# Designed miniproteins, single chains, continued (3): the designs that were tried, part 23

Each design is a single chain, and the fold is of that chain. pLDDT is the mean over its residues in the fold that is shown.

## One batch from the design tools (miniprotein)

Design m8770
Fold by ESMFold2-Fast:
Structure m8770 (fold): chain A 76 residues (1-76)
Amino acid sequence: GPLEPSEERIKRGKELYEKYLKDIFEPVYGKDFSKIKDWQKFATFLLIWNHIYEPKLSLVEFSDVFDYIKYLLDKK
């Protein structure tokens, strides 16, 4: 988005990722997400997964997780 994610949003995204998504995405993308070659494909996968499986995340919570993962990739 046009606004840089706040430190609180990144922290919330990390907690939500570790609680609900880590065990699902870590085997596919690696522990540090360094294996993500196509960011659009990855974002589409997250959206499809959240839609198909039991809705454990709201749109806001999903956005927080997405911002956290993007922050990790941008941090290097």
Scores: mean pLDDT 67

Design m8771
Fold by ESMFold2-Fast:
Structure m8771 (fold): chain A 68 residues (1-68)
Amino acid sequence: VLSNEESNALFGEVINTLAAIRKENPNASLDELKERALAKFEGLPEEKKALAEQLINSWVALEKKLLS
């Protein structure tokens, strides 16, 4: 189980990474941004990787909902 501090730090890193990828790839689809972001966190320990994937998926789902 990750601490609240570790979870908050990872959440910030995921959001910043997604924002940076979108800025560098303004014409990329949300699915492309998701793939690129997941690749950035591929090398994390399993527990942190699972949380990062969950956060990325939640962010993409929220963005799709806001665009609807």
Scores: mean pLDDT 79

Design m8772
Fold by ESMFold2-Fast:
Structure m8772 (fold): chain A 86 residues (1-86)
Amino acid sequence: MSPEELAKFAEQAVRDAEAALAQLEAEVPAELVPLLRETLERLKALFEKAAEAARAGDMEAAQKYLEEAAAAQREAAARLEALRAA
């Protein structure tokens, strides 16, 4: 993946996260809203950092931010499963 391709991917991921945040209170059960909002805001911030790093040509930093986003998604999924099981 080129820096330009990575930047476009991350920029699209930011837009997707913003769209999800806009729908959150209308479509999600109230008990899940705080967890999903926190997760989406964190993902948005990480994707914005990844896009900025890629635009600057810092592919190593961009990859690290994407790895952090993936870790945040896995952590949120585990928390959601714990809430569902409780």
Scores: mean pLDDT 79

Design m8773
Fold by ESMFold2-Fast:
Structure m8773 (fold): chain A 100 residues (1-100)
Amino acid sequence: NLGEEQRRENEELVEEARRLLENVEPSREVLLELGRKLGFTDEQVNALLQRLMEKLKLSEEEAIRVLNTVFRLALRLMEERGLERETALNLAWYAVYLAE
C-alpha cells in the first residue's frame, strides 16, 4: 500500500528530525559546510538563517540548530532516497516543523 508506506516513511523522518534537534550543536561553521554540500553559497545560507530568525522569532542559536537539522536531513534524503535538492529540503522542513 503506497499510502501506508509513505505515511510510515514520513513518521520515521519526523522521529529522525526530533533526534537531530536534540543532538545537533548550533555551529555556524558546520551549517556553512552543510550548505556548501547542498550547493548553497555562504551568503545564501546566511540569508536563509536571517529569514528563519525573522519568520519564526528564533534566537540565532535556535535558528542554526533548526537549519543544521534541515540540511542534515535533506542530504540524507538525497543520498538514501535519491531526491532532488528542492524536494529533499521541502520534506526536511516539513519533518522539522512536525517534530516541534
Scores: mean pLDDT 82

Design m8774
Fold by ESMFold2-Fast:
Structure m8774 (fold): chain A 95 residues (1-95)
Amino acid sequence: MEREIRLSVALLSAAVVAVSAENLGAEEVAAAAREMADIIAEASEAELSDEQVEEIYETAKETARRVTEAMDAGDWERALAIAREGAERLREILE
């Protein structure tokens, strides 16, 4: 139950960033955020530990917040770097 909610929130966080970046013309940031969303979606079908679910949730939520802050500041290079770092961390959690 809580696991499903955490993964759903993680997926929505990544998806919202992707849509926001695309609407702002930041296509590379949108692509990186979509990659995060795809990783989380695949994770939802995998056998995950409670620790992996918590790490996915925290990583997605913090990455989305940091990317949004960078986009609001007009720092597209930073937004892209943060989004790519988030995708890489998610892959590491899933191994």
Scores: mean pLDDT 85

Design m8775
Fold by ESMFold2-Fast:
Structure m8775 (fold): chain A 94 residues (1-94)
Amino acid sequence: SEILKQVEEYNREFGERLIARAREAGLPEALIEELEAKLEEGVKNGDLGAALVQIQREVVAALPELAEELIEIHEEVKEKLDVPIDIATNVIKP
């Protein structure tokens, strides 16, 4: 399915950007490696959505200030991938 492929590409890009932002914000490399492994497992198993929930929870638990940046990361992904509005409906609207 083309739509499912676009959702997977969006979720992968979001996860990669969130992990990169967490690394820049000073999350320990050992935790970054665990998050990258979770993202890869989600890709492998087709459970990217579930993997992203876990990744977001762990990042926000370690770096609560990044919770406010989640919307910004979603906007960056939408811009990069020219994502249809239907995929973006899970983003909190301003």
Scores: mean pLDDT 74

Design m8776
Fold by ESMFold2-Fast:
Structure m8776 (fold): chain A 114 residues (1-114)
Amino acid sequence: SEKEQKAIEYAEKAKEYLKKGDIEKAEEYLKKAEEYLDENSAKGWYYIGEAYYALGEYYKKQGDLEKAIEAYEKSAEYYKKAYELDPSNKEARENAIKSEIEAGILRIEKYVLS
């Protein structure tokens, strides 16, 4: 569908802007990807999950633990939904677990630093 294609294109643009260090544009395109998300599109959920994972990595590198945790938790949520809609996508399941582990590690780090 056109919605699925646009959601994927905007998620990929968000990742491109993260590589450039343009966080404002990255978040703008990620929001657009979510607006075009078809709730029944396993691919839409998957690619937005990838973009949230990249956002988590970006904030982790910047030392913004709270935003990194939020992004990794969103990544896990989107990957889990992608796997529920398409159980053949084993990478979605693996990436959901990986995202949850990253968020958990950062939650412990934030707790120890407080």
Scores: mean pLDDT 90

Design m8777
Fold by ESMFold2-Fast:
Structure m8777 (fold): chain A 70 residues (1-70)
Amino acid sequence: NEREKFKQKQEIIIDSHPKLNEDQRQQLKEILNNMIEADVPQDEIDERLQAADEAVVAGDPNKAIEILKA
């Protein structure tokens, strides 16, 4: 329910991000889905997503991918 709504909203944000190419968007969505399936606590997901977004804004989307994999 709430996690599915969160996932859908976050996927829209990823798909709309101007600094991400299609391959990076696909990788980030897969990592996000894996975190949800692994039952990672929501607050931990939120913290990693915030750090990843900061890396994307700073011009390092590959660092964002590594942050989410950690």
Scores: mean pLDDT 79

Design m8778
Fold by ESMFold2-Fast:
Structure m8778 (fold): chain A 80 residues (1-80)
Amino acid sequence: SPEEARADVEATLARLRALYDAVKPHLTPEQQKEVDERFAKVEELYRRAIETLDPEDLAALAQATDEFVRYVDELIRKER
């Protein structure tokens, strides 16, 4: 349902915000800029997905979410 799809998208963004907030203190200024840019793109795709609930927009958000998580995981492994 549209309600379930919106709830799932909102929950995903909330998890990404929590991850972003948790890693931010451990990043260099250069890494912080890159993470900020990637997160801004996820937020843009989120806004689109919530408005349309189009399967293509939801898939684009999922792809960007996976790429963001992988990038942050790589940074954490290098810094810790």
Scores: mean pLDDT 81

Design m8779
Fold by ESMFold2-Fast:
Order: sequence, then C-alpha cells, then structure tokens
Structure m8779 (fold): chain A 98 residues (1-98)
Amino acid sequence: STMLEILEELLKEAEELGDEETAELVRELIEHLLKDKEKLIEILKRLIDLLVEEMEKAGEDAEAFREEALKLLEENKDDPEKIAELAISLILRRLALR
C-alpha cells in the first residue's frame, strides 16, 4: 500500500511536469507491481536507460551509473520490495533531472 501510494504521487508529479514518458513507465510499474517480476525488471532497465540518456546529454559519466544500477537490480531481483524501492529512487532521480 505505502509504496503504491508513493508511485501514484510520482505519477501525478510526472503528469504535472508534462513528462509523459516517465508517466507511462510509472503507470506500467503500478500495473505490474507484485504481479510480474520479469516485467518489473524490464521496466527498471528502461528507467535506467532513460537516466543514462539524460546523463550523456549533460556530459556526465553514464557508464559507471549504468553498471552500478544494473548490479543493484541483479542483487535485488528476488526481493519485490527492494525492486520497488529501486524503481522509486530511479523515478525521483529522473524527475530531478528535468
């Protein structure tokens, strides 16, 4: 419930900012939360790719970020709560880069 409430608030924030790409990913994450582990992992990989693209546009070292994010995803792939926490962290970082 609490993590779902956080995701719903982040969806509203993304919509208010006009970030439809992030909003669509958050909607998909909410739909698959606790239902489909493989789909959640796919969504998180897409969020990581979006952050990498924004970092590259800013001239930042995106490769180090990508490697660490993918490592955290692999280490926590069997923990739905940790996957949701990671997703929230990635979404917050994405919105902060706007």
Scores: mean pLDDT 79

Design m8780
Fold by ESMFold2-Fast:
Structure m8780 (fold): chain A 67 residues (1-67)
Amino acid sequence: VLDYANEVARIAYESGAPALDAARIAKAVLDGDFETAKELVQRLVDEGRITPEAGERILKLIEEAKA
């Protein structure tokens, strides 16, 4: 789970998300709050702050962490 949290934060930040938003997504994944993590990622995509491709990659990692 820690590896997934680190990877989602990295992808979000490298894709243009603010460091605070990347950290919030990582914390939600680490805490097992996958719904909040998914909502934060979708919001960043909807706002155009990260690409749809980056959002899809992060959401896939969240689903893998959830399984």
Scores: mean pLDDT 80

Design m8781
Fold by ESMFold2-Fast:
Structure m8781 (fold): chain A 55 residues (1-55)
Amino acid sequence: MDKAIEETAEFLAKRYEEELGVPKEVFTPELIKNLDKKIAEEFRKILLPLIKEKL
């Protein structure tokens, strides 16, 4: 992954851990890859309203 994508994925993953109360210890590479898809989906949800309001 590109550094920017990796950094964003890590940030979102940590946030999800805090919201769900899931310890980082349970995050395996396999789970992180699954989250990669969910992170992209969440990115869209976050960016859509920002694009709509910004501009």
Scores: mean pLDDT 61

Design m8782
Fold by ESMFold2-Fast:
Structure m8782 (fold): chain A 100 residues (1-100)
Amino acid sequence: MSPLIQEMEKAFQEIVAIAEELAAQGKEEEAADLLHTSLLILLQEVYELSTDPEIQALAREAMARIEELRRTETDPRRLMARLVEVAREFLAGVRELEAK
């Protein structure tokens, strides 16, 4: 995995842990907002810094899905779960590209 993607994976794990702690405290809306904002920032950095057009395409797809979820999902717990799923699918897609 590239250093950029390794740093994103680490940052993703840290952000998810913080969001889960907020949700455990009953701050589910704050947890969902943190996760949404942080994932968009990380994906945008990957999109801008990556030279691989396939990784850029995966980042664009993930960002589009995250923006759609923010508009359509009104339940903060479901929003969190779906945001985590989008990020995991993005990371899995990158790993598949780097395994070739």
Scores: mean pLDDT 82

Design m8783
Fold by ESMFold2-Fast:
Structure m8783 (fold): chain A 82 residues (1-82)
Amino acid sequence: MEMEVTVKVAAEGAPILREAGEKARAAGSPIVLKVEEAPRGITLEEAEGIANHFLYAALQPSLTEEQAKKLGERFNATFESK
């Protein structure tokens, strides 16, 4: 089962987050990162930090469906507040 996480990011940060999402999916992570460009989204520097943190969390070998859902909710809440 795949869990979708939607991230709103400024255009300059979108490629880094898309790459992180593709790497997680290629590694078999149940989390699918959906990247949306927004003029008030997170910056490139913030996107780099979040991408690294996301990959660390999403590629955990013990990640359950419930944990993946909570991770997605946490990232969505972080991005929606900006």
Scores: mean pLDDT 68

Design m8784
Fold by ESMFold2-Fast:
Structure m8784 (fold): chain A 79 residues (1-79)
Amino acid sequence: MMMIEEERQRAVEEFLREMERLGVSEKVLKAAREAAEKSEIPSLDVLVEAVKKHGSEEDARKAEEAEERVSRRYLEEQR
């Protein structure tokens, strides 16, 4: 399944929102946003990698949880 540009941007924004809900620090969230912005093809993998690189092990675990939640929401929206 190929996501269109808008769907990818929505996934990125929802991922960041879930990370904020899980209590990831603003500094780590900013690093993830910057990584997505610098990426030619923004994806959840880019965000997860940025969190793992700049955050703690707990932040990395939260990033993986956020990725799973956003992916599940996409499956639900397909109805």
Scores: mean pLDDT 72

Design m8785
Fold by ESMFold2-Fast:
Structure m8785 (fold): chain A 107 residues (1-107)
Amino acid sequence: SKVEQQLEEAKKKGDKKKMAESYIKLGNQYFEQRNFDKAKAYYEKALKLYEELGDKKGMAKAYFNLGEVYEKMGEFEKAREYYKKAIELDPDSAEAITAKLKLERLE
């Protein structure tokens, strides 16, 4: 796919930021296909790269996406934990606003 080509180019250049962005896109593709195990794996790869970069906004996005995966899998306590982490890392983001609404629904 085009995303897989972008990932390989980023790997060749050592561009960890673009690698993390490509992993988020791959995770999103598998999430839309309802392949939550693969979506989770790619979001976890992105999270690790954002952690290495100290990119709090990237980490928040990855935590938010992992929260949505756990919610779809019916693991509501883990979903709440990840939504809270996303809010803590980037409280003013659109993802944080959405996470707060999801936490109200999950109680």
Scores: mean pLDDT 90

Design m8786
Fold by ESMFold2-Fast:
Structure m8786 (fold): chain A 65 residues (1-65)
Amino acid sequence: SSEDLVAALKRGNEAYNRILESKELTAEDEAALREAAEALAKALGIDNPEAAFEGVIDSAKEELK
């Protein structure tokens, strides 16, 4: 539902902000980012969200250097 999408995106945004402030990628924050990416991919009808999500995680890890 749209409510599920909004909730997942909010959790993902909060996780991203924590990563930027702490300079650490925790399993909890990675899970929140994955849930947000999956929810968005589902809403957009994307067939291979895993490949797109790996790019996002790689970018987040680069930001922590």
Scores: mean pLDDT 75

Design m8787
Fold by ESMFold2-Fast:
Structure m8787 (fold): chain A 74 residues (1-74)
Amino acid sequence: SAATALTQLILDSPELDEASKLHLLSGLAGVSEELAAALRARFEADPSLLRTALEIFRANTHLSGEERARLVLA
């Protein structure tokens, strides 16, 4: 699934430590397959966006995981 592929991409990323990976994965729990596929494509194209995604997720804890995922894709 797209969600499984996104999870593996995040876990395999050398840009983030283990705590940061777990934070992103927790925030992405329940994100749709469509959003997971879009995020995976963006992170494959530009792995530096993983750090940007982490910052967005940390700064926007008042938003749902879906809303924060959409901010990453903007």
Scores: mean pLDDT 84

Design m8788
Fold by ESMFold2-Fast:
Structure m8788 (fold): chain A 64 residues (1-64)
Amino acid sequence: SAKEIAEEIIKKALETDEPVTSPWLTREEGLEVLRELAKHPDIVVTDVEVDANGRIRVTVKKKK
């Protein structure tokens, strides 16, 4: 689910202190992941990619 994807990338970013990129998500899933990420103060969204089919891929890293 979108929530599980958000939790996984948050966990990886916090544990590794490295940028973490999501899989390609549907538009609806990608928007939900972005909403979940926005709730977490220790994470910053560094990149949002959109493909020709409207799929979304998000990159996050640990905030200073």
Scores: mean pLDDT 84

Design m8789
Fold by ESMFold2-Fast:
Structure m8789 (fold): chain A 81 residues (1-81)
Amino acid sequence: KSSLIRKAATLTTSAGIHLIAGDKEGAKELLLEAFKLEDEAGVASESTHPILKRAADMVYKDGVPAEEAVKEAVEEAAKKL
């Protein structure tokens, strides 16, 4: 559990760097992996990361597939940069 959360945190940090650099596809891939790790650890719905929290709400409340939810959350975040 602890190792999964730590790996997810590392991936979200890397994804943020990719997003600032304009690499939205790299950011989506890293954030999808981070979401899967938080979901496996049972903490995705309690995520402190705003993009992953938005994706978790889409998955758990609206039934959106994780890959689609993460892609949409990244696109929403990119529009605010």
Scores: mean pLDDT 80

Design m8790
Fold by ESMFold2-Fast:
Structure m8790 (fold): chain A 94 residues (1-94)
Amino acid sequence: MLVEPSEEQLEATKKGIKEIVETGDEEVERIRKELGDTPEARKAVREIVLLTVGASIRLIGLQLDGASPEEIRKEAERAIKEIRELAEEAIKKA
């Protein structure tokens, strides 16, 4: 029998994706503000956008695989941390 995802799993996935996208947007804005329209800024923005999209797809995959709400939240937190670390590293290297 097909086990439908719980409301809590769906909510964790939706919230995780929202927080990942919002973090990506904030860090893109931060890079643009700190580095301007430079080759380093363009590279970092592309990497953050790709990471944001990839992390969102990964959360959907975890939900479809029946991962717990806690596992989904943990993966979202990991992705958010990775996005922030990538932005900080790009700004430091400029």
Scores: mean pLDDT 85

Design m8791
Fold by ESMFold2-Fast:
Structure m8791 (fold): chain A 86 residues (1-86)
Amino acid sequence: AEERVEKALEVLEKLTEEELEEIRERAEKRAKELGVPTVDVAHMVQVAAEEGREELAIALVLKELLEKGMSLEEAKELVLKELEAT
């Protein structure tokens, strides 16, 4: 589990604005197909996971937690516990 979080942190550090826009667009398309009028980070995470981009999905969760004011250590700990809870 720790190795996956470390890989996700590498993805987060390399994550470009263009890549975020791509995932957002795919999430918006899927949301429209499901009749959902708005897209949030949870929809982007779902799309990344469904595409087999697990490290990107974890990176998006970490990014959201950090933007909410959580420390890197707290965000990493929370994500690790979710992965271990499976």
Scores: mean pLDDT 73

Design m8792
Fold by ESMFold2-Fast:
Structure m8792 (fold): chain A 77 residues (1-77)
Amino acid sequence: METAKKLAEKYGLEDPFEALLEALKELAAKEGVTLEVEEVDGVIKVKLSGITSLSEEELAAAEKALSELLNKAKKEL
């Protein structure tokens, strides 16, 4: 909650969750990574691309961790 509120203030957005998504996309872009967010049956799924230095296993773990984080953030907001 506190992090999402701080991000909303920084980006001037009314929705703290949207502010969090924009911040994550910007951070990923700085590292040369494309972060895609999809919602399927009310569940948020994150897809990462552009990372060639990670194994498929590491990439899947990162996508799962981000998906779980965003689903929790959406429920709490």
Scores: mean pLDDT 70

Design m8793
Fold by ESMFold2-Fast:
Structure m8793 (fold): chain A 83 residues (1-83)
Amino acid sequence: ADALEANPDLALQLFSEVNNLDDYLGKLADAALNGDQEEAEEYAKKFEESTEKITSLLKQLGFSDLADEFREVQKRILDNILK
C-alpha cells in the first residue's frame, strides 16, 4: 500500500499491465478452445511479456518475493492452457 502511494507512476503502470495480462489471458484461452494454434501462440507470447513487465514493476516497488511467486503462478497458468 505505502509503496504504491509513494510511486504513483509505477502503480499506474502496474495497473495498466495487469489489465493487459487479463485481456491476453482471455484471448489466449479463447484461441486455445477454438483450436487456433497461431493466435494462441501470439497471445501466449504477449501474456509472458506482460508477466515479465509486472514482475519487474513489483520488484521496483520492493515486492521481490511477491514478484517471483507471481511469475511462477503465471507460468503454471500458461502451461495448463497450452496443454
Scores: mean pLDDT 82

Design m8794
Fold by ESMFold2-Fast:
Structure m8794 (fold): chain A 56 residues (1-56)
Amino acid sequence: SARELDEIYEELVKKYGKEIAEPAVSFALALYQAGLISREELRPVAEYFAKKLAEK
């Protein structure tokens, strides 16, 4: 649902900032829409991408 995506995004913005949260959520959503991850995996996958982007 849109609410769940908003929650994930807001949590990542708080931790990493908007510039990292936006691509991280977009990458996770793209994988979900391609059928590569489940809805339950959206949060941990988005968090993984955010962490990797922050390690630059």
Scores: mean pLDDT 83

Design m8795
Fold by ESMFold2-Fast:
Structure m8795 (fold): chain A 108 residues (1-108)
Amino acid sequence: MKLSTLERKALILAYLLSTDYPVSVAVLAEILGLSQSTVSRLLNELKKLGIVEQVAPGEYRLTPEVRKELEKILGEENVEFIRTSSLEEIAKDEELIKKIIEFIESKK
């Protein structure tokens, strides 16, 4: 599936929101079907926006402030959907992906 840079960033945020634990670059690369270098570049861009933070070498999470804000913007139903659905199912929800993209753009 050919995704835009913003759609890829939105899927990274959705996956990070789906878990309470930091996620490795290698895991994100595998689940997104991207190279580790591409994922590292996207994470570095998100880090510059204050959206993600590096907690250990190659391991990232949403900043606590961004997690709280994103959960509030998306609402309980969308957060539950993200926590219980595959990344492929999440990617098919165009309205959800659009809301996450709008959130990312609001931080520029």
Scores: mean pLDDT 85

Design m8796
Fold by ESMFold2-Fast:
Structure m8796 (fold): chain A 62 residues (1-62)
Amino acid sequence: MEEEIRRLKIEVERYRKLADSYQKKADEMKSLGNEKVAENYKKMADTLRKKAEELEQRIKEL
């Protein structure tokens, strides 16, 4: 159980870091006036954060 929880926590951290990276790219593209690309990066960041939240919920069920 604890080993599984540890693996899931590492995966959550990876998704959160990726989400932060995509959010930074979205903010950068928006500042450059590239709204379509910024929107795509923000969508990717939101999706990754949702995956992290789903994994956090799974950890709570263990």
Scores: mean pLDDT 83

Design m8797
Fold by ESMFold2-Fast:
Structure m8797 (fold): chain A 117 residues (1-117)
Amino acid sequence: MSPEVKEQREQQRKALADNLAKKSAELDALADKLAGEDPRRSELLRLQSDGYRHTSLGDRATLEGNYEEAVRHYLEASREFDRAAELYEEMGDDILAALFRMSSAVNRLAAKNLEKK
């Protein structure tokens, strides 16, 4: 892989991490607004926010070469997305449940790839 391609991939990972951190903050703000009116929706938004926050932290740790920290964050994101999927299934929203199970699987795959070193 050329140095230019490596640099582009690192820039893309950084941009993705920044976007996920922003999305997490937006979901936290929405969860705070809904906490009194719709506690279950608020809980779902916090789980989604936590999942995106940990994915962002995992991507940043990967860029820094801190693979043990990255694995920890990706596995935490996976657990949070699995919990969000369970709540969506309880609500009868099978499509959103499936989407969050996919997000969980992607984070587990990222962790496994780093554990192989």
Scores: mean pLDDT 86

Design m8798
Fold by ESMFold2-Fast:
Parts: C-alpha cells; sequence; structure tokens
Structure m8798 (fold): chain A 118 residues (1-118)
C-alpha cells in the first residue's frame, strides 16, 4: 500500500509539473489580457496546492481524490478563461487555451490510468 501510494504521488507530481509549465506559457501569451492572466494564475495555484495535498495523502485512493479535484478546478478555470478571451475578441488565445486544456486533460487521463494499474 505505501509503495503504491509513493509511486502514485511521483506520477501525479510529474503530471502537475507539466501542467504548470503549460499554464505558465499560456499566462505569458495572455500578458495583454489581465482577466485571463488572473484565471491562469489561479489555475497554476490550484496545481501547486494539489502537489501539497498529495504529500499529505497516505493512500492511492486519497491521491486519486486529490487528482480528480485538482483536474476539475483547473478545467473550470480554463473554461472561464476561454469564455473571457472570446468575449474580449481574442479568439486565437481562446483556441490556444482550449488546446492546452485538452493536453492537460490527456495528461490527467494517462496518469489516472497508470495509477489505476498500481
Amino acid sequence: MKEKAEEARKLFVETLNKAIEMLQELRDEAAGIPEVRALLDEAISVAQKGKDEIEKAETVGEIVKVMLKTRKEISQLLDEAIRVAREAGHDELAERIEQTKKEIDKLFDETLARVGAL
């Protein structure tokens, strides 16, 4: 049980670090739209809090709950960022955020599958 939880934490931290890097790139692209940048900064904060929460999680089940919660919160913030960008007439940025959201969702799906195989 502890060894599986340790591997799950490692996989989840790697996934969150990759998500943070992608969100930081979007944040730099959103430099001219403060409201979108603020939503991306909050998504980065959610991912960082997820890393802190998994360090306290003792079981694979607890780590999976943190993963699902973190994924949902990031997804909601990115959906809002897409909406705000489109309403502001920044369709290219909105499409870039949508593409990054799909890549983050894929990373979480792949990590959840790997953790489920432990």
Scores: mean pLDDT 88

Design m8799
Fold by ESMFold2-Fast:
Order: sequence, then C-alpha cells, then structure tokens
Structure m8799 (fold): chain A 75 residues (1-75)
Amino acid sequence: IEKLREEAERYRERAEEARREAEEYKKKAEELKKEGGDPSRYAAEAIRAIGYDTEAELYERKARELEEEARRLLE
C-alpha cells in the first residue's frame, strides 16, 4: 500500500514539472509572436506547451488512480 502512495507522489511531482515546462514554452511562444517573426516558430513552441500540459494531465490522472487504489486497499 505504501508503494502505491509513493508512486502517486512521484506522479504528482512529474505532473508539476511538466506544468512548469508547459508554462516556459507558452512564454516562449508569446515572446516569439510579439516579435512578429515566422509564425511556424511560435506555433512549434505552443505545440510543445500543449504536449507538456497533456503529459501533466496524464500524470495527474495516474496519481489520482493510485491514491484511490491505496484508499480502497485500506478498507
């Protein structure tokens, strides 16, 4: 049971890291857009941000599932 909680905590940490990466790429996309450069450049950074947000959502879901499983195993 403790292993499930530890694994859930690790997924929570990974989700937070992915969210930070997503924010960094969102900022890069906004900066490139303001510079008025090639649209493909900020589109690429925006896509990377979406990728990290999706990854964070998957990690958050995984953590929730593990937390629920650990709770069920206690009773």
Scores: mean pLDDT 80

Design m8800
Fold by ESMFold2-Fast:
Structure m8800 (fold): chain A 93 residues (1-93)
Amino acid sequence: GLVPTHPLAREAVALGEKAVELALKAIDLDPELVPKAIGAALRGIGAIVLAELADHSDVSEEVKERLLREAVREGEEALKLAEEVLKEALAKA
């Protein structure tokens, strides 16, 4: 079985994955939005990477929780940006 991830790590990964999904949908609808969509997608990927690194790190629990909370915050911002880009793409379709 897979090693259980921290709940905050799972939340950050889910937010980041959703941000990437919505950013790619926006690009498919309006290729002119690539620069904005790539920005959202890169933040989403950053949230996923930070969550995975924090979850599997040998740092103290306090540092791990702080890193995971930052990963969630980055994931939330990435999702917000991706939703805004997708809304712009849909308004032009």
Scores: mean pLDDT 84

Design m8801
Fold by ESMFold2-Fast:
Structure m8801 (fold): chain A 64 residues (1-64)
Amino acid sequence: MRLVATSDLSPVQLEAAKRDLEEAYPEAKVTVDGNTITVEAPDEELAERIARDLENAGFRVERV
């Protein structure tokens, strides 16, 4: 399952968010490109949990 999270945050803040996600969810693949974080999770339940955490942090999250 793939999530695309977009925010007006700086690249430095996006890299910090990536590190936090990698620590909390080591099973997920996290990639930062420009103003977008892409997360690939092995299952939909984990993807939903990650999406909720990102939304709570102020990201706009889309399921792809």
Scores: mean pLDDT 81

Design m8802
Fold by ESMFold2-Fast:
Structure m8802 (fold): chain A 75 residues (1-75)
Amino acid sequence: AAELEAALERVRARMGPEIEEYARRLLEAERAGVWDEEVREAQRAILERLLEARRAGATPEELAAALARMEELIA
C-alpha cells in the first residue's frame, strides 16, 4: 500500500496535473483492495521506472508507453 502511494505521489510531483486522473484511479483501486500483491508490485515498478525516466529527460513516447502498460495491468 504505502509503496504504491509514495510512488504515485512522486510521479504527481514530477509530472504535474496531467497524471492526476490516472494516479487518482490507481490510488482508489489500491485502497479498495481490488488488486492482488503481484499487480500492485508491477505497477509500483512501472511508476519507479517512469520517475527515473523523467529525471533522465525521458521522451513523451517513453512516458506514454509506461502509462499505457500500467493501465493494461489494471484492466
Scores: mean pLDDT 61

Design m8803
Fold by ESMFold2-Fast:
Structure m8803 (fold): chain A 55 residues (1-55)
Amino acid sequence: SEESKAKIIELLKSLGLSDHMAEALANEILSTGKKEWTIRVSLPDGSIKEYVIKL
């Protein structure tokens, strides 16, 4: 739904993703029908942050 997409985009942007990347990823998450997603973000210092999104 549009409301779920907006919520996911806001969350992804809060994690440091650009508007374009957040929207693309939100569309992918919603298209799969999964209720839980693990996202790994590579930081400029070479470290990886892992986030769990529950729908």
Scores: mean pLDDT 75

Design m8804
Fold by ESMFold2-Fast:
Structure m8804 (fold): chain A 86 residues (1-86)
Amino acid sequence: SEAREMAELAARYANEAYRAGLAGDAEAARRAAEEAKEYARKAFESGGPGSSVAAAGVSAVGAGTGAWVAGKLAGDEETAKAGLEA
């Protein structure tokens, strides 16, 4: 379903945010984290199966972690704060 596809995209962007965070690229981490949150929201809105909603939730948490790490490494408190709000 579309909801499942959105959940998979959320997971992909969450992973990209985490990797960018580890690399110290605050801007890339923030962008990927925002996209992960957006796709997670779309998956939930579509009312997909429980597994897709759960996957989207996990993805959003991962994206927040990536942004937080990137913010800390780059000294960008705004990016770190965005990560905590995930």
Scores: mean pLDDT 67

